# Designed miniproteins, single chains, continued (3), part 100

Each design is a single chain, and the fold is of that chain. pLDDT is the mean over its residues in the fold that is shown.

## One batch from the design tools (miniprotein)

Design m11687
Fold by ESMFold2-Fast:
Structure m11687 (fold): chain A 92 residues (1-92)
Amino acid sequence: SSVKSIEEIKEQMKKNIEQAEKAGKEKLKEEVELLAEFYIALLEGDYEKAKEYLKKLGLSEEEAEIVIEAYKNQTPEAGEEAERRLKELREK
């Protein structure tokens, strides 16, 4: 991975926000902005900030913790396990 990967992610997220705005999708724009802030916080190791952005996206504290744990591991298996755990929480 490039040493510039964090800055590259920030630029890509800004581009995604601009595309949502151009499409006239205000709700989607808000969600993309929150998701961008979440990814930036994760890349900077600020897990508490990342959790707060996920909660603003409508996730519970438990759901946010599962998502952050999956991203820390950065594996397909961790992603699949996180999805399973989120499904179980939604069924309770």
Scores: mean pLDDT 70

Design m11688
Fold by ESMFold2-Fast:
Structure m11688 (fold): chain A 64 residues (1-64)
Amino acid sequence: MSPIEQLYKQAVEQMRGLSREERLALLMQTANELLKLTNGDTDKTSAEVRRLAEEARRLLEEEE
């Protein structure tokens, strides 16, 4: 997997074991790292961040 894909997958897996507040903190941290990995590619970073945010929201709704 690419570094971006690996980071995304790790973040999603970790979010499942975290509280809501911790999931939000992880999402913010991951978004920052994604931006760094894409070397400021806003389009690619935005797409990945939106995908991750939707997955985080889905997990929160599914469990609660």
Scores: mean pLDDT 70

Design m11689
Fold by ESMFold2-Fast:
Structure m11689 (fold): chain A 85 residues (1-85)
Amino acid sequence: MSEAARLAAELEAAIARARALGARDPEVEAGLRAGAGVATGTRSEAELDALSPEAAALGREVRALLRRAGATGQPAALARDKAIG
C-alpha cells in the first residue's frame, strides 16, 4: 500500500516534469509504456531510446521506479492505468 502510493507520487512527479518540458499525452503514454516494458523485460532499451527526449526521460524514470519496486506487481498495474487515462 505505502510502496504503491510512493510509486504513484513519483510517477505523477515524473509525468508533470515531462509535461513541463512539452511532452504531449501520446509522448507520456509512450514513455510510460516503454519504461514499464524495459523494467519487466518485455521491451528493449532500443524502443526507449527511440522516443523524444521528454518521453525517454520519463521512460527512464519509470524504468528505475519499477525496478526499485521489484516484484510487488502493483507498479505494473499502476503504470498501465496512467498510460490509459
Scores: mean pLDDT 72

Design m11690
Fold by ESMFold2-Fast:
Structure m11690 (fold): chain A 68 residues (1-68)
Amino acid sequence: KLEEYYEEIVKELKKIPKVSEEEAEKIAQRLVDLYKAGKLTEEELEEIVKNAKDAAKFSGVVIRALAE
């Protein structure tokens, strides 16, 4: 399940122009780590995955800000 979330987020983020594979992996790892730390609920993580699919419509700048 966690691996599926990671892979899905990376896949969707890589579709955004100017988002590198390294940036996508960093963002996905950050989100998974927050979930493992109990700082994100499963419902919040599912919403983020849904929003990551929609983020293909957004600028890479917004996604890069999440990586910081």
Scores: mean pLDDT 66

Design m11691
Fold by ESMFold2-Fast:
Structure m11691 (fold): chain A 66 residues (1-66)
Amino acid sequence: GSSKEKKIEELRKKIKELEKKLKELMEELRASEEASIEEIARLIGEILRTIGEIIQLELEIKKLEA
């Protein structure tokens, strides 16, 4: 049945939302070139975490497609 396709679509939607968040965080990092070290460290941490979440969701899709 189409249940696997529906799950893949839901995962792809989450990835798109995370990619949008990643772009927003990268723009915030660019805009904060003169920001405090603490703020820069926070943004880098959020960027890395967001990348990690995208990778995990991509792996879940790969598992469902296999």
Scores: mean pLDDT 83

Design m11692
Fold by ESMFold2-Fast:
Structure m11692 (fold): chain A 71 residues (1-71)
Amino acid sequence: SHGDKVIEAAKKLGLDVLSGGLLIELLMKESGLSEDQAIYAGAMASVVGGPGGALSPSGAGGGVDQALKES
């Protein structure tokens, strides 16, 4: 899944937390999502993590997969 690719990429980079911008970059580079899809999925994942918060890789991945099921 796209979320699984984000989790794997975060582990390879040694990241314990993801900013929204970094999550969008990983979605584009590792999952091949368009910029618009990555922005949408990142925004939806941020709703789970709370406003302006850093997301755990697992939380970000789950939120991304849930958002993309609706598109």
Scores: mean pLDDT 71

Design m11693
Fold by ESMFold2-Fast:
Structure m11693 (fold): chain A 97 residues (1-97)
Amino acid sequence: DMEKRIEKLRERVKRLREEAERLLKEAEKLGDEEAKAYAEAALQSLRAAEELIREAERAYEAGDYKKAALLLVSAEMLIIAAEVEIELARKLLEKKK
């Protein structure tokens, strides 16, 4: 179950990173500094989530299942923050179309 949870979170981070990178490029094209800031914040949250997922995998391989679970909760919270930041960037960019 833990291994599947790690795989699902990694795939979610990958998809959100691709979206945040696309929004960053669009914000730069439109000169929208606020949308750019949200896209950059999302990329920072996703990088932090990736590090926590790597630490969780190491804890899991070492048999520290409690530490692995807590690290994955922290990673999931950063992924949720990134989703909110992406949505805010998207809404700002839609208003300028």
Scores: mean pLDDT 89

Design m11694
Fold by ESMFold2-Fast:
Structure m11694 (fold): chain A 68 residues (1-68)
Amino acid sequence: MSEADKEILAFAKEVRDILLDPSLSKEEKKKRIEELTKEMLEKHKDNPEVVEAIRIVSGIALQELDEM
């Protein structure tokens, strides 16, 4: 597994943990996911493949949150 793949999996895990946290409100979950997404996009801005993966993961997570 590449270093980029490990970073994407770690990001996806953190996003999932936020979505499943019963102590956080829907609004707090959205804010945390958006903040984490911004940090990951800035960190990997020079890797368009990783940027696309981050956008897809965050988009799916925010859609799931809207359906909860």
Scores: mean pLDDT 81

Design m11695
Fold by ESMFold2-Fast:
Structure m11695 (fold): chain A 62 residues (1-62)
Amino acid sequence: GEALARALALLRERAERLAAMVLAAHPDATATIEEVGDTRIVLTIEADGEVITEEADARLLL
């Protein structure tokens, strides 16, 4: 539905902003943003030998 699509777009934008901020502080870091199961956005950041994963479900915004 339209509400779910808007929630996914919002979560993707938030993930992209977070990734950009981390990459600005850690230029050798790698950031990957994935859409999973049509409702989730997964951000994976690898920096300084550490892996950080943030998951958000668009259904939780509805």
Scores: mean pLDDT 81

Design m11696
Fold by ESMFold2-Fast:
Structure m11696 (fold): chain A 88 residues (1-88)
Amino acid sequence: MESASLATAGGIYHAAGDLDLALELYQKSIELDPNDSQAYRNLGRVLADQGDLEKAKEYYEKALELDPNDELARKNLEEVKKKLKERE
């Protein structure tokens, strides 16, 4: 399954600190499987680590649309929303 392999690789590069490559791999994963809620959550994490909080918020919201029981996506979304409110 190509999308799962790309998401796994994205996680490895994210853990290694290669945020740009992690972002590319997760983006390709969601292109192949647009219903992979975990890939959206993980892409949001990479974007948050890059400081792109608005895009991180969008991807966490998409993850929760696909899986409303994703506690990690919900927690990460609340943290990003809090940071965005502190900026504006």
Scores: mean pLDDT 83

Design m11697
Fold by ESMFold2-Fast:
Structure m11697 (fold): chain A 69 residues (1-69)
Amino acid sequence: MEELRKELEELKKEFEEAKKKKDVEKLQEIYSRVIELTRRAIKAGDYELAQEAVELAVEIQKAASELLK
């Protein structure tokens, strides 16, 4: 559980960097990793972490959509 939390925090940092660089490919890569982390959190019973990961996934989709439109 603590390892998944650290991974989520690292993904948040990578998201901020990719957003600043407007790197759509990196945003899509981070999105896939966040979805996988969400599944792992659910399997571990860490529903709070899963909720935070879903919130990050939504923010990544918004950022990627703005760059693709």
Scores: mean pLDDT 83

Design m11698
Fold by ESMFold2-Fast:
Structure m11698 (fold): chain A 88 residues (1-88)
Amino acid sequence: ELEKEVEELIKEVEEAIKKGADKETVLELLERAKKIVEKIIKTSEKSEEIKFEFEITEAFVRMSLYLDNYVSALKSLKNLLLTLKEIL
């Protein structure tokens, strides 16, 4: 189920990149990624590494949003989700 949730979110992030996204869309996708990360860290031996990768990604996404660079924000989020898929 977690692998499927990650794959579905990757697809939505890719669609957001193609269609263009606003700040609200990026923040919604970030919040959904956070919930998936919270589920993964409860069962993973690498919970500290995963948490750190998320914290770095969240900081970069928020900085990219501040600079109105929504594509960079979404690409960073996609990279995190691809990493999570490899762990699952």
Scores: mean pLDDT 84

Design m11699
Fold by ESMFold2-Fast:
Structure m11699 (fold): chain A 77 residues (1-77)
Amino acid sequence: SEKEALQKKRLEIVKKRIEEFKGEVIRPANSEEVRSILKYLTSPDPSISFSEDLLERLLLSAPKELILKELEKLEKE
């Protein structure tokens, strides 16, 4: 499916950026906020543009471990 391929590509981009991130967390976000942002970033909808700015803001908002945990939950769906 084209939507499944797009979502998988977005998941791979997000995961790589999380793993490569070496900055400091500026603002703590909770698990629900992290999951909501990840759902938006990994949307299968081709009309929704991938937001690199939003991803960078997410990386500054929560510990890498929390973001990866929520991303793993999305990958299993």
Scores: mean pLDDT 78

Design m11700
Fold by ESMFold2-Fast:
Formats: structure tokens, C-alpha cells, sequence
Structure m11700 (fold): chain A 70 residues (1-70)
């Protein structure tokens, strides 16, 4: 379940960065991340899981860039 562990780690990293954002931006990013993570857990297709994880990495990157502006 290394994929599940990586997805959980991505969620935790997104939550950590979101603490540095304004409340409105944090809520939006967290909502998107939780939706992607839910879809990841519900998916049985490894390719779909990989695409969802890449989207979560994109959200983490966006959150990091936003945090640098705050």
C-alpha cells in the first residue's frame, strides 16, 4: 500500500502548508485536496490513482507558491 501511504503524506503536507494561507484560500485548497484523496481511495485503477496523485502534487505546489506570497 505504498500508494496509499504517499497519498496520505501528500494530504498531510497540503494541510501543513494550508495553515500558512488565508482562511478562504486554505479552505478552497483543502476541499480540492480532500476530494482528490477521496477519489484516489475509491479508485481501483492504478493509472487513475497515479493521475489523482499527480493532481494532488499540483495542489501542493500551488499552495506552496501561495504561501510564499502571504
Amino acid sequence: SSGEELAEKLMEEIREIARELPEEEAERILREAERLYKEFKESKDPMEQTKLMLRMVGLLTEAELLARRV
Scores: mean pLDDT 84

Design m11701
Fold by ESMFold2-Fast:
Structure m11701 (fold): chain A 67 residues (1-67)
Amino acid sequence: VNPEALEAEAEGSLHVMGGAIALKQGDVEAAKEHYEKAAEALRRAAELGLPGAEELLKKVEEEIKKL
């Protein structure tokens, strides 16, 4: 697997966790920032060939639309 793709996936996953925590705290602005950064990182990982990143990206984009 491409190391750049793995790094992007890790970055995206960390921001997904950050966004989920922010939402639990009611911090919609922090959640938006985290999910937007997650989407950016996961988009890079998907472009580099990680199909799991593409699935996670779709879920993150759905969460952003709800905010």
Scores: mean pLDDT 83

Design m11702
Fold by ESMFold2-Fast:
Structure m11702 (fold): chain A 69 residues (1-69)
Amino acid sequence: GSMTFEEILDFFIEKLRTLTPEQALAAIDQMKAALDDMKARGLITDEQYEKGKAKLDEFKAEVEARAAA
């Protein structure tokens, strides 16, 4: 279900927090591209796609804010 998908994304995001901002941003872009492809192919639901995008956008904002400080 969508909750399980969100939990998997949260797990990966926590791993990305140990990386440099540049590495984390590159990984976020790759994950967003993968999410777009999976949605286009019908491999994930609209809810999973929306939750995934929201999580990645939130984490991207966090990384960018920390890099700017």
Scores: mean pLDDT 79

Design m11703
Fold by ESMFold2-Fast:
Structure m11703 (fold): chain A 58 residues (1-58)
Amino acid sequence: KDELIEEAAKKAVETGKLSTEEIEELARKAGISPEEAEKLILREVIRIADEKGPDAVP
């Protein structure tokens, strides 16, 4: 689900980390591969970071 990906991306931006465990859990819940989940999360992280500016990026 896209909302799960958005939440994971926000946490990654806030904490400066994107854990493999979080990616795997999102992939399981969304019914996609961990690789696909990681790509979707990274895309969303880039979008959030670009909107907030460098000060919000880890």
Scores: mean pLDDT 73

Design m11704
Fold by ESMFold2-Fast:
Structure m11704 (fold): chain A 63 residues (1-63)
Amino acid sequence: SEALSRMVRAALEAIEQGLTPEEVAEKIREVAKSLGVDAEVKLEGNRITVTVGDETLEIEVPP
């Protein structure tokens, strides 16, 4: 979906900027809110799980 694609792009940009997993997760939440989509963003260690409707995507933030 376009919403997930935009959230992934924001996450990758944040990772390239050296942001922490917590900061990357927050960036994803901000993008979801700006797009008006209901997204669940869960952080487990270095793994961020994003759920939008029936779609789920996992993003791993390098240490």
Scores: mean pLDDT 81

Design m11705
Fold by ESMFold2-Fast:
Structure m11705 (fold): chain A 74 residues (1-74)
Amino acid sequence: DEVKKKVEELGAEAGKAVKEGDWKKAEELVKKAEELIKEAKEKLIKEGVPEEEAQEKGLELAAAAGEAAAKAIE
């Protein structure tokens, strides 16, 4: 799952940026993760996946990014 891996990497980098006090970098990384999640959901919907399943995938990706960020902030 390329999108999930990429979103987790962005989340971890954002968490590190927060820990280092680089709030601008953290904000940019969060925006990139949000864009990837949005694109992944749109692609699934275009491919005929029900909107409910696409939304669930979006929540899964967001949770993965958030978890990676939280661990990096520790």
Scores: mean pLDDT 81

Design m11706
Fold by ESMFold2-Fast:
Structure m11706 (fold): chain A 85 residues (1-85)
Amino acid sequence: SSRLKEALERRRLGEEVLKEREEEVEKILEKVRKRAEEAKKKMIEEAKEEDKEKVEKLAEELAEGIELIVRGVLLVAAANEARRK
């Protein structure tokens, strides 16, 4: 119970700091999305015609996964920063 409460508190602090840094976070996420779309396009272009549909689906999932990971890293970094103050 205490560990869950502590984790939820860290998440709230992280989200609060991210809201204050919304413009900065948005710029980082825009760069990540742009890089993910570029990578996705290259993967599809390099794929054999017979595999294009499968590669497109995998590239889409990879792009979504990368954004989720980056959001998580930013949230943890923000929570750690808030905790030091």
Scores: mean pLDDT 74

Design m11707
Fold by ESMFold2-Fast:
Structure m11707 (fold): chain A 60 residues (1-60)
Amino acid sequence: MHNEPKTDEELKEYIDILNSIIDDANKILKEAGVEASDEAKKNIEEAQRKIEELKKKLAE
């Protein structure tokens, strides 16, 4: 189950992947200066929302 986390371990791994994506996107934003593509901003927002949902499931 690489795309659909079923267990707490898979859920944590997926969160780590999303955090890595956010970190990479933020690094690109810093290198580009103030301006970033709308796609990069949207990807960060979507990843943050998913992380929050996954954390809520994990914190049950």
Scores: mean pLDDT 70

Design m11708
Fold by ESMFold2-Fast:
Structure m11708 (fold): chain A 75 residues (1-75)
Amino acid sequence: SEEERRKLRQEVARLIADILYDIGTELDKVFEENKDIKSIEELFEKAKERLTAVNQKHVERLKAFDKEIAEREKE
């Protein structure tokens, strides 16, 4: 139904917003944890490592959501 579609869009929008907020928070933590690093290149590598781990976590979260939606479509 249209109501189910609207609800799903709202759930997806909230999930994406939560993911983006978490990414921003984790980047801030990398910069705070590595304030003593004087090399921009080294700081970038630390940020890249953290983002890779965060991305894996969010890919798993998205896959779990896809599975939940698929199960909702089964009787």
Scores: mean pLDDT 78

Design m11709
Fold by ESMFold2-Fast:
Structure m11709 (fold): chain A 114 residues (1-114)
Amino acid sequence: SERAERAREEAYEGGLKGGGEAAAYMASGIARGTSRGGGYRSGAAAGASGAGAYAGSKYFGDEDAARGAGAAAASAALGGPRSGREGGRGGAEGGRKGGEEAAEGGERAGRAAE
């Protein structure tokens, strides 16, 4: 899954400078994680949100792919790798490639936070 590794590489860049939508998802995920004592997953939230931004903004520019990727990122951060994978696949119907890459990226980001 070299494409998933590209998504992960972009996760950190996206989390730091991905854009307003990625930043909003990251901030929301971190706030919920820390307030509920799930701080160990806040890093995954930032990384996964960045992966979502990358898929939507850099490679696809498609809003459906961006939404699917963002959903996968947020789900992985809050619910773990499996949630991220399912959310990405289901939410990115219009951007199948973007959604699957984002789902893998979110899954791997979630596992990295373990």
Scores: mean pLDDT 46

Design m11710
Fold by ESMFold2-Fast:
Structure m11710 (fold): chain A 60 residues (1-60)
Amino acid sequence: SSAERQRREAANELGELTSDLPPEVQRAVAAAIKEAQSMDPEKALELLREQIEKVKKLLE
């Protein structure tokens, strides 16, 4: 479904952004992705987007 696709895309982007970051950050991201799987689609996307923004600030 479109909601599942959007969550998967956001999770993939987040994973790619964190691949070169410390293991602690990677674990936190993995936990957020796992939590997003059990959330409402809109809330899951907001959580993942928030994590993406945090990681982007670390990279740039």
Scores: mean pLDDT 77

Design m11711
Fold by ESMFold2-Fast:
Structure m11711 (fold): chain A 75 residues (1-75)
Amino acid sequence: GPERADEAIRLLMAAAETADFETETELTMAVMGLAVAKRHGLSPEEIAEFLRRWAEVARSPEVAAALREAAEIVE
């Protein structure tokens, strides 16, 4: 439910704390996107698909891994 989206947000924020500027920026954008999706009432499945599609185009493997882990938490 919405509570799992909050856990995914916390995971992405934690990953950002040890990241370089570019990785932190992309993870922060993902957190904002997840918060907007949650506010608009997207289903957990829709949010997970959004995160997985972002992971496919992520510039770094660290961002891709964090986004995939966040998607698993949201489902």
Scores: mean pLDDT 83

Design m11712
Fold by ESMFold2-Fast:
Structure m11712 (fold): chain A 56 residues (1-56)
Amino acid sequence: SSMKQQAAQKYKEAQNIGKDAMDEYKKDPEKGKKKLEESIKKSSDLVKEGQALDDK
């Protein structure tokens, strides 16, 4: 269903955001800390949206 496809895309977006943030943090922890914190929150929101779509 389209809902399962949308959920899968949100999970992939969450994973990519986390990976990019970790790469930046690894290169420069002082600059990357804020981006990492913001990315964790955004990733969590995307996962919750995906779970809501999967529950249908």
Scores: mean pLDDT 80

Design m11714
Fold by ESMFold2-Fast:
Structure m11714 (fold): chain A 74 residues (1-74)
Amino acid sequence: MSLEEQSAVNKAANKAYDYVEKNKDKLSDEELYKKAKEIAKETLREGAPGLSEEEIERIAEAIARSVLTNYKRS
């Protein structure tokens, strides 16, 4: 993964985390996961044009899953 791609992944993770933190008491876990994944996908598309759609989907799933798991575990 390039430095630019890694930067986009970090930005996607931070945006997804901020969304989950702000909406944790307002939305279900399923809704939080769906929105976190959408935010991550859009951030990756904008920040890492070298990634394929398949890579974007995989990374966005990992980000959304990690954000929700870390939020519940912490």
Scores: mean pLDDT 79

Design m11715
Fold by ESMFold2-Fast:
Structure m11715 (fold): chain A 71 residues (1-71)
Amino acid sequence: HMRIVVRRGDMSPEEAVAQIVAAARDPSVETLVVKVRADGTPEQDEEAYRTVLSGARALADRVGAEVVEEK
């Protein structure tokens, strides 16, 4: 019953994915917020965001977590 919130920020996609993996292993984590980098080119920012979102969804499917995109 973990909630993963994905929003824009300054976190690298590698750091964001690592935090998602770590949180998925910890049953005490109820909500994880990952702030994906938006300081590159629009294309790089979109790719980074999609990479993190895809990883979050894959882990959510395996561990029964919820994935929420913030506006």
Scores: mean pLDDT 77

Design m11716
Fold by ESMFold2-Fast:
Structure m11716 (fold): chain A 102 residues (1-102)
Amino acid sequence: MEYVATVVFTATSKEDAENALIAAVRAAREHGASVTVTNVKKGKTYRLESEEDAREAAKDVEPGDTLVINVRAPSKEAAEAVAQAALDASKGPGRYLVTEAE
């Protein structure tokens, strides 16, 4: 059964967003998870397979932008680990919710 973590956080800067997304990518690689991020204001969704993808997704982020990270993971623990890694790297406020995938 797959699990989905939905992480919602407010970026304080482009660098803050980049740090959070890079942390998510690194944790996802360790846990066999996949990551996408959506910039809510811009309506753009990015698939993050590398740290360079994370940098590309962060380049247009402005202070106060809301980012939604979706993590697909093989276990609840893996989904939580990736979500927590992103929030631990972020300076802005955020939270996550883990659910079973459909």
Scores: mean pLDDT 86

Design m11717
Fold by ESMFold2-Fast:
Structure m11717 (fold): chain A 79 residues (1-79)
Amino acid sequence: SSALREEQRRLLLEAFRYSMESAAHTAESIILRRKAEEALKKGDKELAEQLYKEAEKHDKLSEEYAKKSLELIKKLDAL
């Protein structure tokens, strides 16, 4: 039915959006870890620790968005 195709399209687009959010947080984590390594090379252990903690927060957000995307794909597969 047209309603079923609309729902399948909606779920897929929402899953794709969560996948993009996951990728964005992964990218931010990589940037923050690079900044932390540079801070560590300069002897700024406090700044390095702060940047690593911020990177870990982005890693957690990336995992959460990836899980949301996967759950929507599972719903799509069940239709």
Scores: mean pLDDT 90

Design m11718
Fold by ESMFold2-Fast:
Structure m11718 (fold): chain A 72 residues (1-72)
Amino acid sequence: EEAFQHAVEAARALVAGDYDTAREHANKAAEILGDPKVREELLKIVDDAEAGKLTPEQAAVRIAKVVMDALG
């Protein structure tokens, strides 16, 4: 569940306003899952949160969903 652990750390970073750390953990989750589309989706969620299009809490939920869906 190392991919899910990185999703949790990305969510914590988003709530803290640390977008660089959120991107690092999103990249690691995507690397573990081996899917470039998952990387693109996770990074877009972080970008949308930084741009104010999503609240940090909404972004955290979306990250968890993307990683959980990818894990099957």
Scores: mean pLDDT 82

Design m11719
Fold by ESMFold2-Fast:
Structure m11719 (fold): chain A 73 residues (1-73)
Amino acid sequence: SAEIEALLQALGDAARAALAAARAGDTVKSQEYLARFEEQLRALVDAGYMSAASAERLAAELRATVERLLQEA
């Protein structure tokens, strides 16, 4: 559906932005985009498109990747 496509696009955009900011060493921007990513995951769970367990796993994986990239910047 158009709704799930829009939510998945927003999720992907937030993840890409968080990773780009982290690679640039921008801690503030990476945290802002990570928060947006987590908000989009909550929207997907609330809409019934994703389980809470899957959302928590994806959030944890992005948090760990952002932290690693910031340390490497």
Scores: mean pLDDT 88

Design m11720
Fold by ESMFold2-Fast:
Structure m11720 (fold): chain A 70 residues (1-70)
Amino acid sequence: SAEIEALLAQVEELRRRLDELVRRIEEALRAGDEERLAEVREELRRFLAEHEAEGQALSAQYQELKLAEQ
């Protein structure tokens, strides 16, 4: 149905946004830009809180990025 197609498109858009946030964190880590890293991390935390169920898998990636920083 068209409604299911629209729902899947919305899920795909959310995933694209998650990928964008994760990529920005990775770029900031490689650049050593702590200020940008902190800003993007806060955006990621807010996004995860807003999309709890979908964010659970990305939470693991976020923790891995935090460990890589150390």
Scores: mean pLDDT 71

Design m11721
Fold by ESMFold2-Fast:
Structure m11721 (fold): chain A 65 residues (1-65)
Amino acid sequence: GKEYVEKAAEAAAKGDRAAALSYLGKAAQSGPEGTEGGPYAGKAVEAARAGDGNSAVKYAELAAK
């Protein structure tokens, strides 16, 4: 889960929204809420689980910084 969250954050920071969503989908299947990467990483995964791709990408971008 951790690697996918990090990859999602990096992709979101670069503006690669499709890649960020793909990685968040992988993290959502494996990672619990509040995975490594701080609270924003957990929020990104939670939003992805809820089907809120736009919010998921926004939180991943925040997790990158």
Scores: mean pLDDT 68

Design m11722
Fold by ESMFold2-Fast:
Structure m11722 (fold): chain A 81 residues (1-81)
Amino acid sequence: MSLAEAARATVAEVPATKAEVASRLSPEAAAEVAALLDEAERLAREAARAAEAGDEERARELMRRALELIARAQEKIAAAE
């Protein structure tokens, strides 16, 4: 999988994860998780653009940050249950 493909997959998965979280968590916990996922989606979109431009180092760093935010969102989901 290329960095551009990984970034596109991350962007595609965020809306489904947000929808599931919104149905399961309190509105307050859902809002905190949604904020982390929105930032992760933004970074993944920027990573896809960087990869398309041939800036592989920037794409890699942006994807690392996006994955860190997704991990934090998953930790908050686990803590809220």
Scores: mean pLDDT 79

Design m11723
Fold by ESMFold2-Fast:
Structure m11723 (fold): chain A 88 residues (1-88)
Amino acid sequence: MISPLAKELIEKGLYRLAAELYKRVADWAESQGRYDVAGDYYYNAGLFYLKAGKKEEAREMFKRASEAYQKAGNTDKALEAKKLAEEA
């Protein structure tokens, strides 16, 4: 579930700030061994970095999402994130 703050940032077009918020949540989830949750938040951070025109940061987020999904055993999501990292 996205926070009210994240939704407001997205609605106002503040995509870089939304990406930074999602990355922090993903970093925390990964530290807790919550790899599926970390993957989801890194993936969405990557999408927000793309909307902000930050292609290099987007690539890094998709790569981290792929690695997190792989640790979680979610092969399909890991492959999707890997493809986005290669295309970004």
Scores: mean pLDDT 84

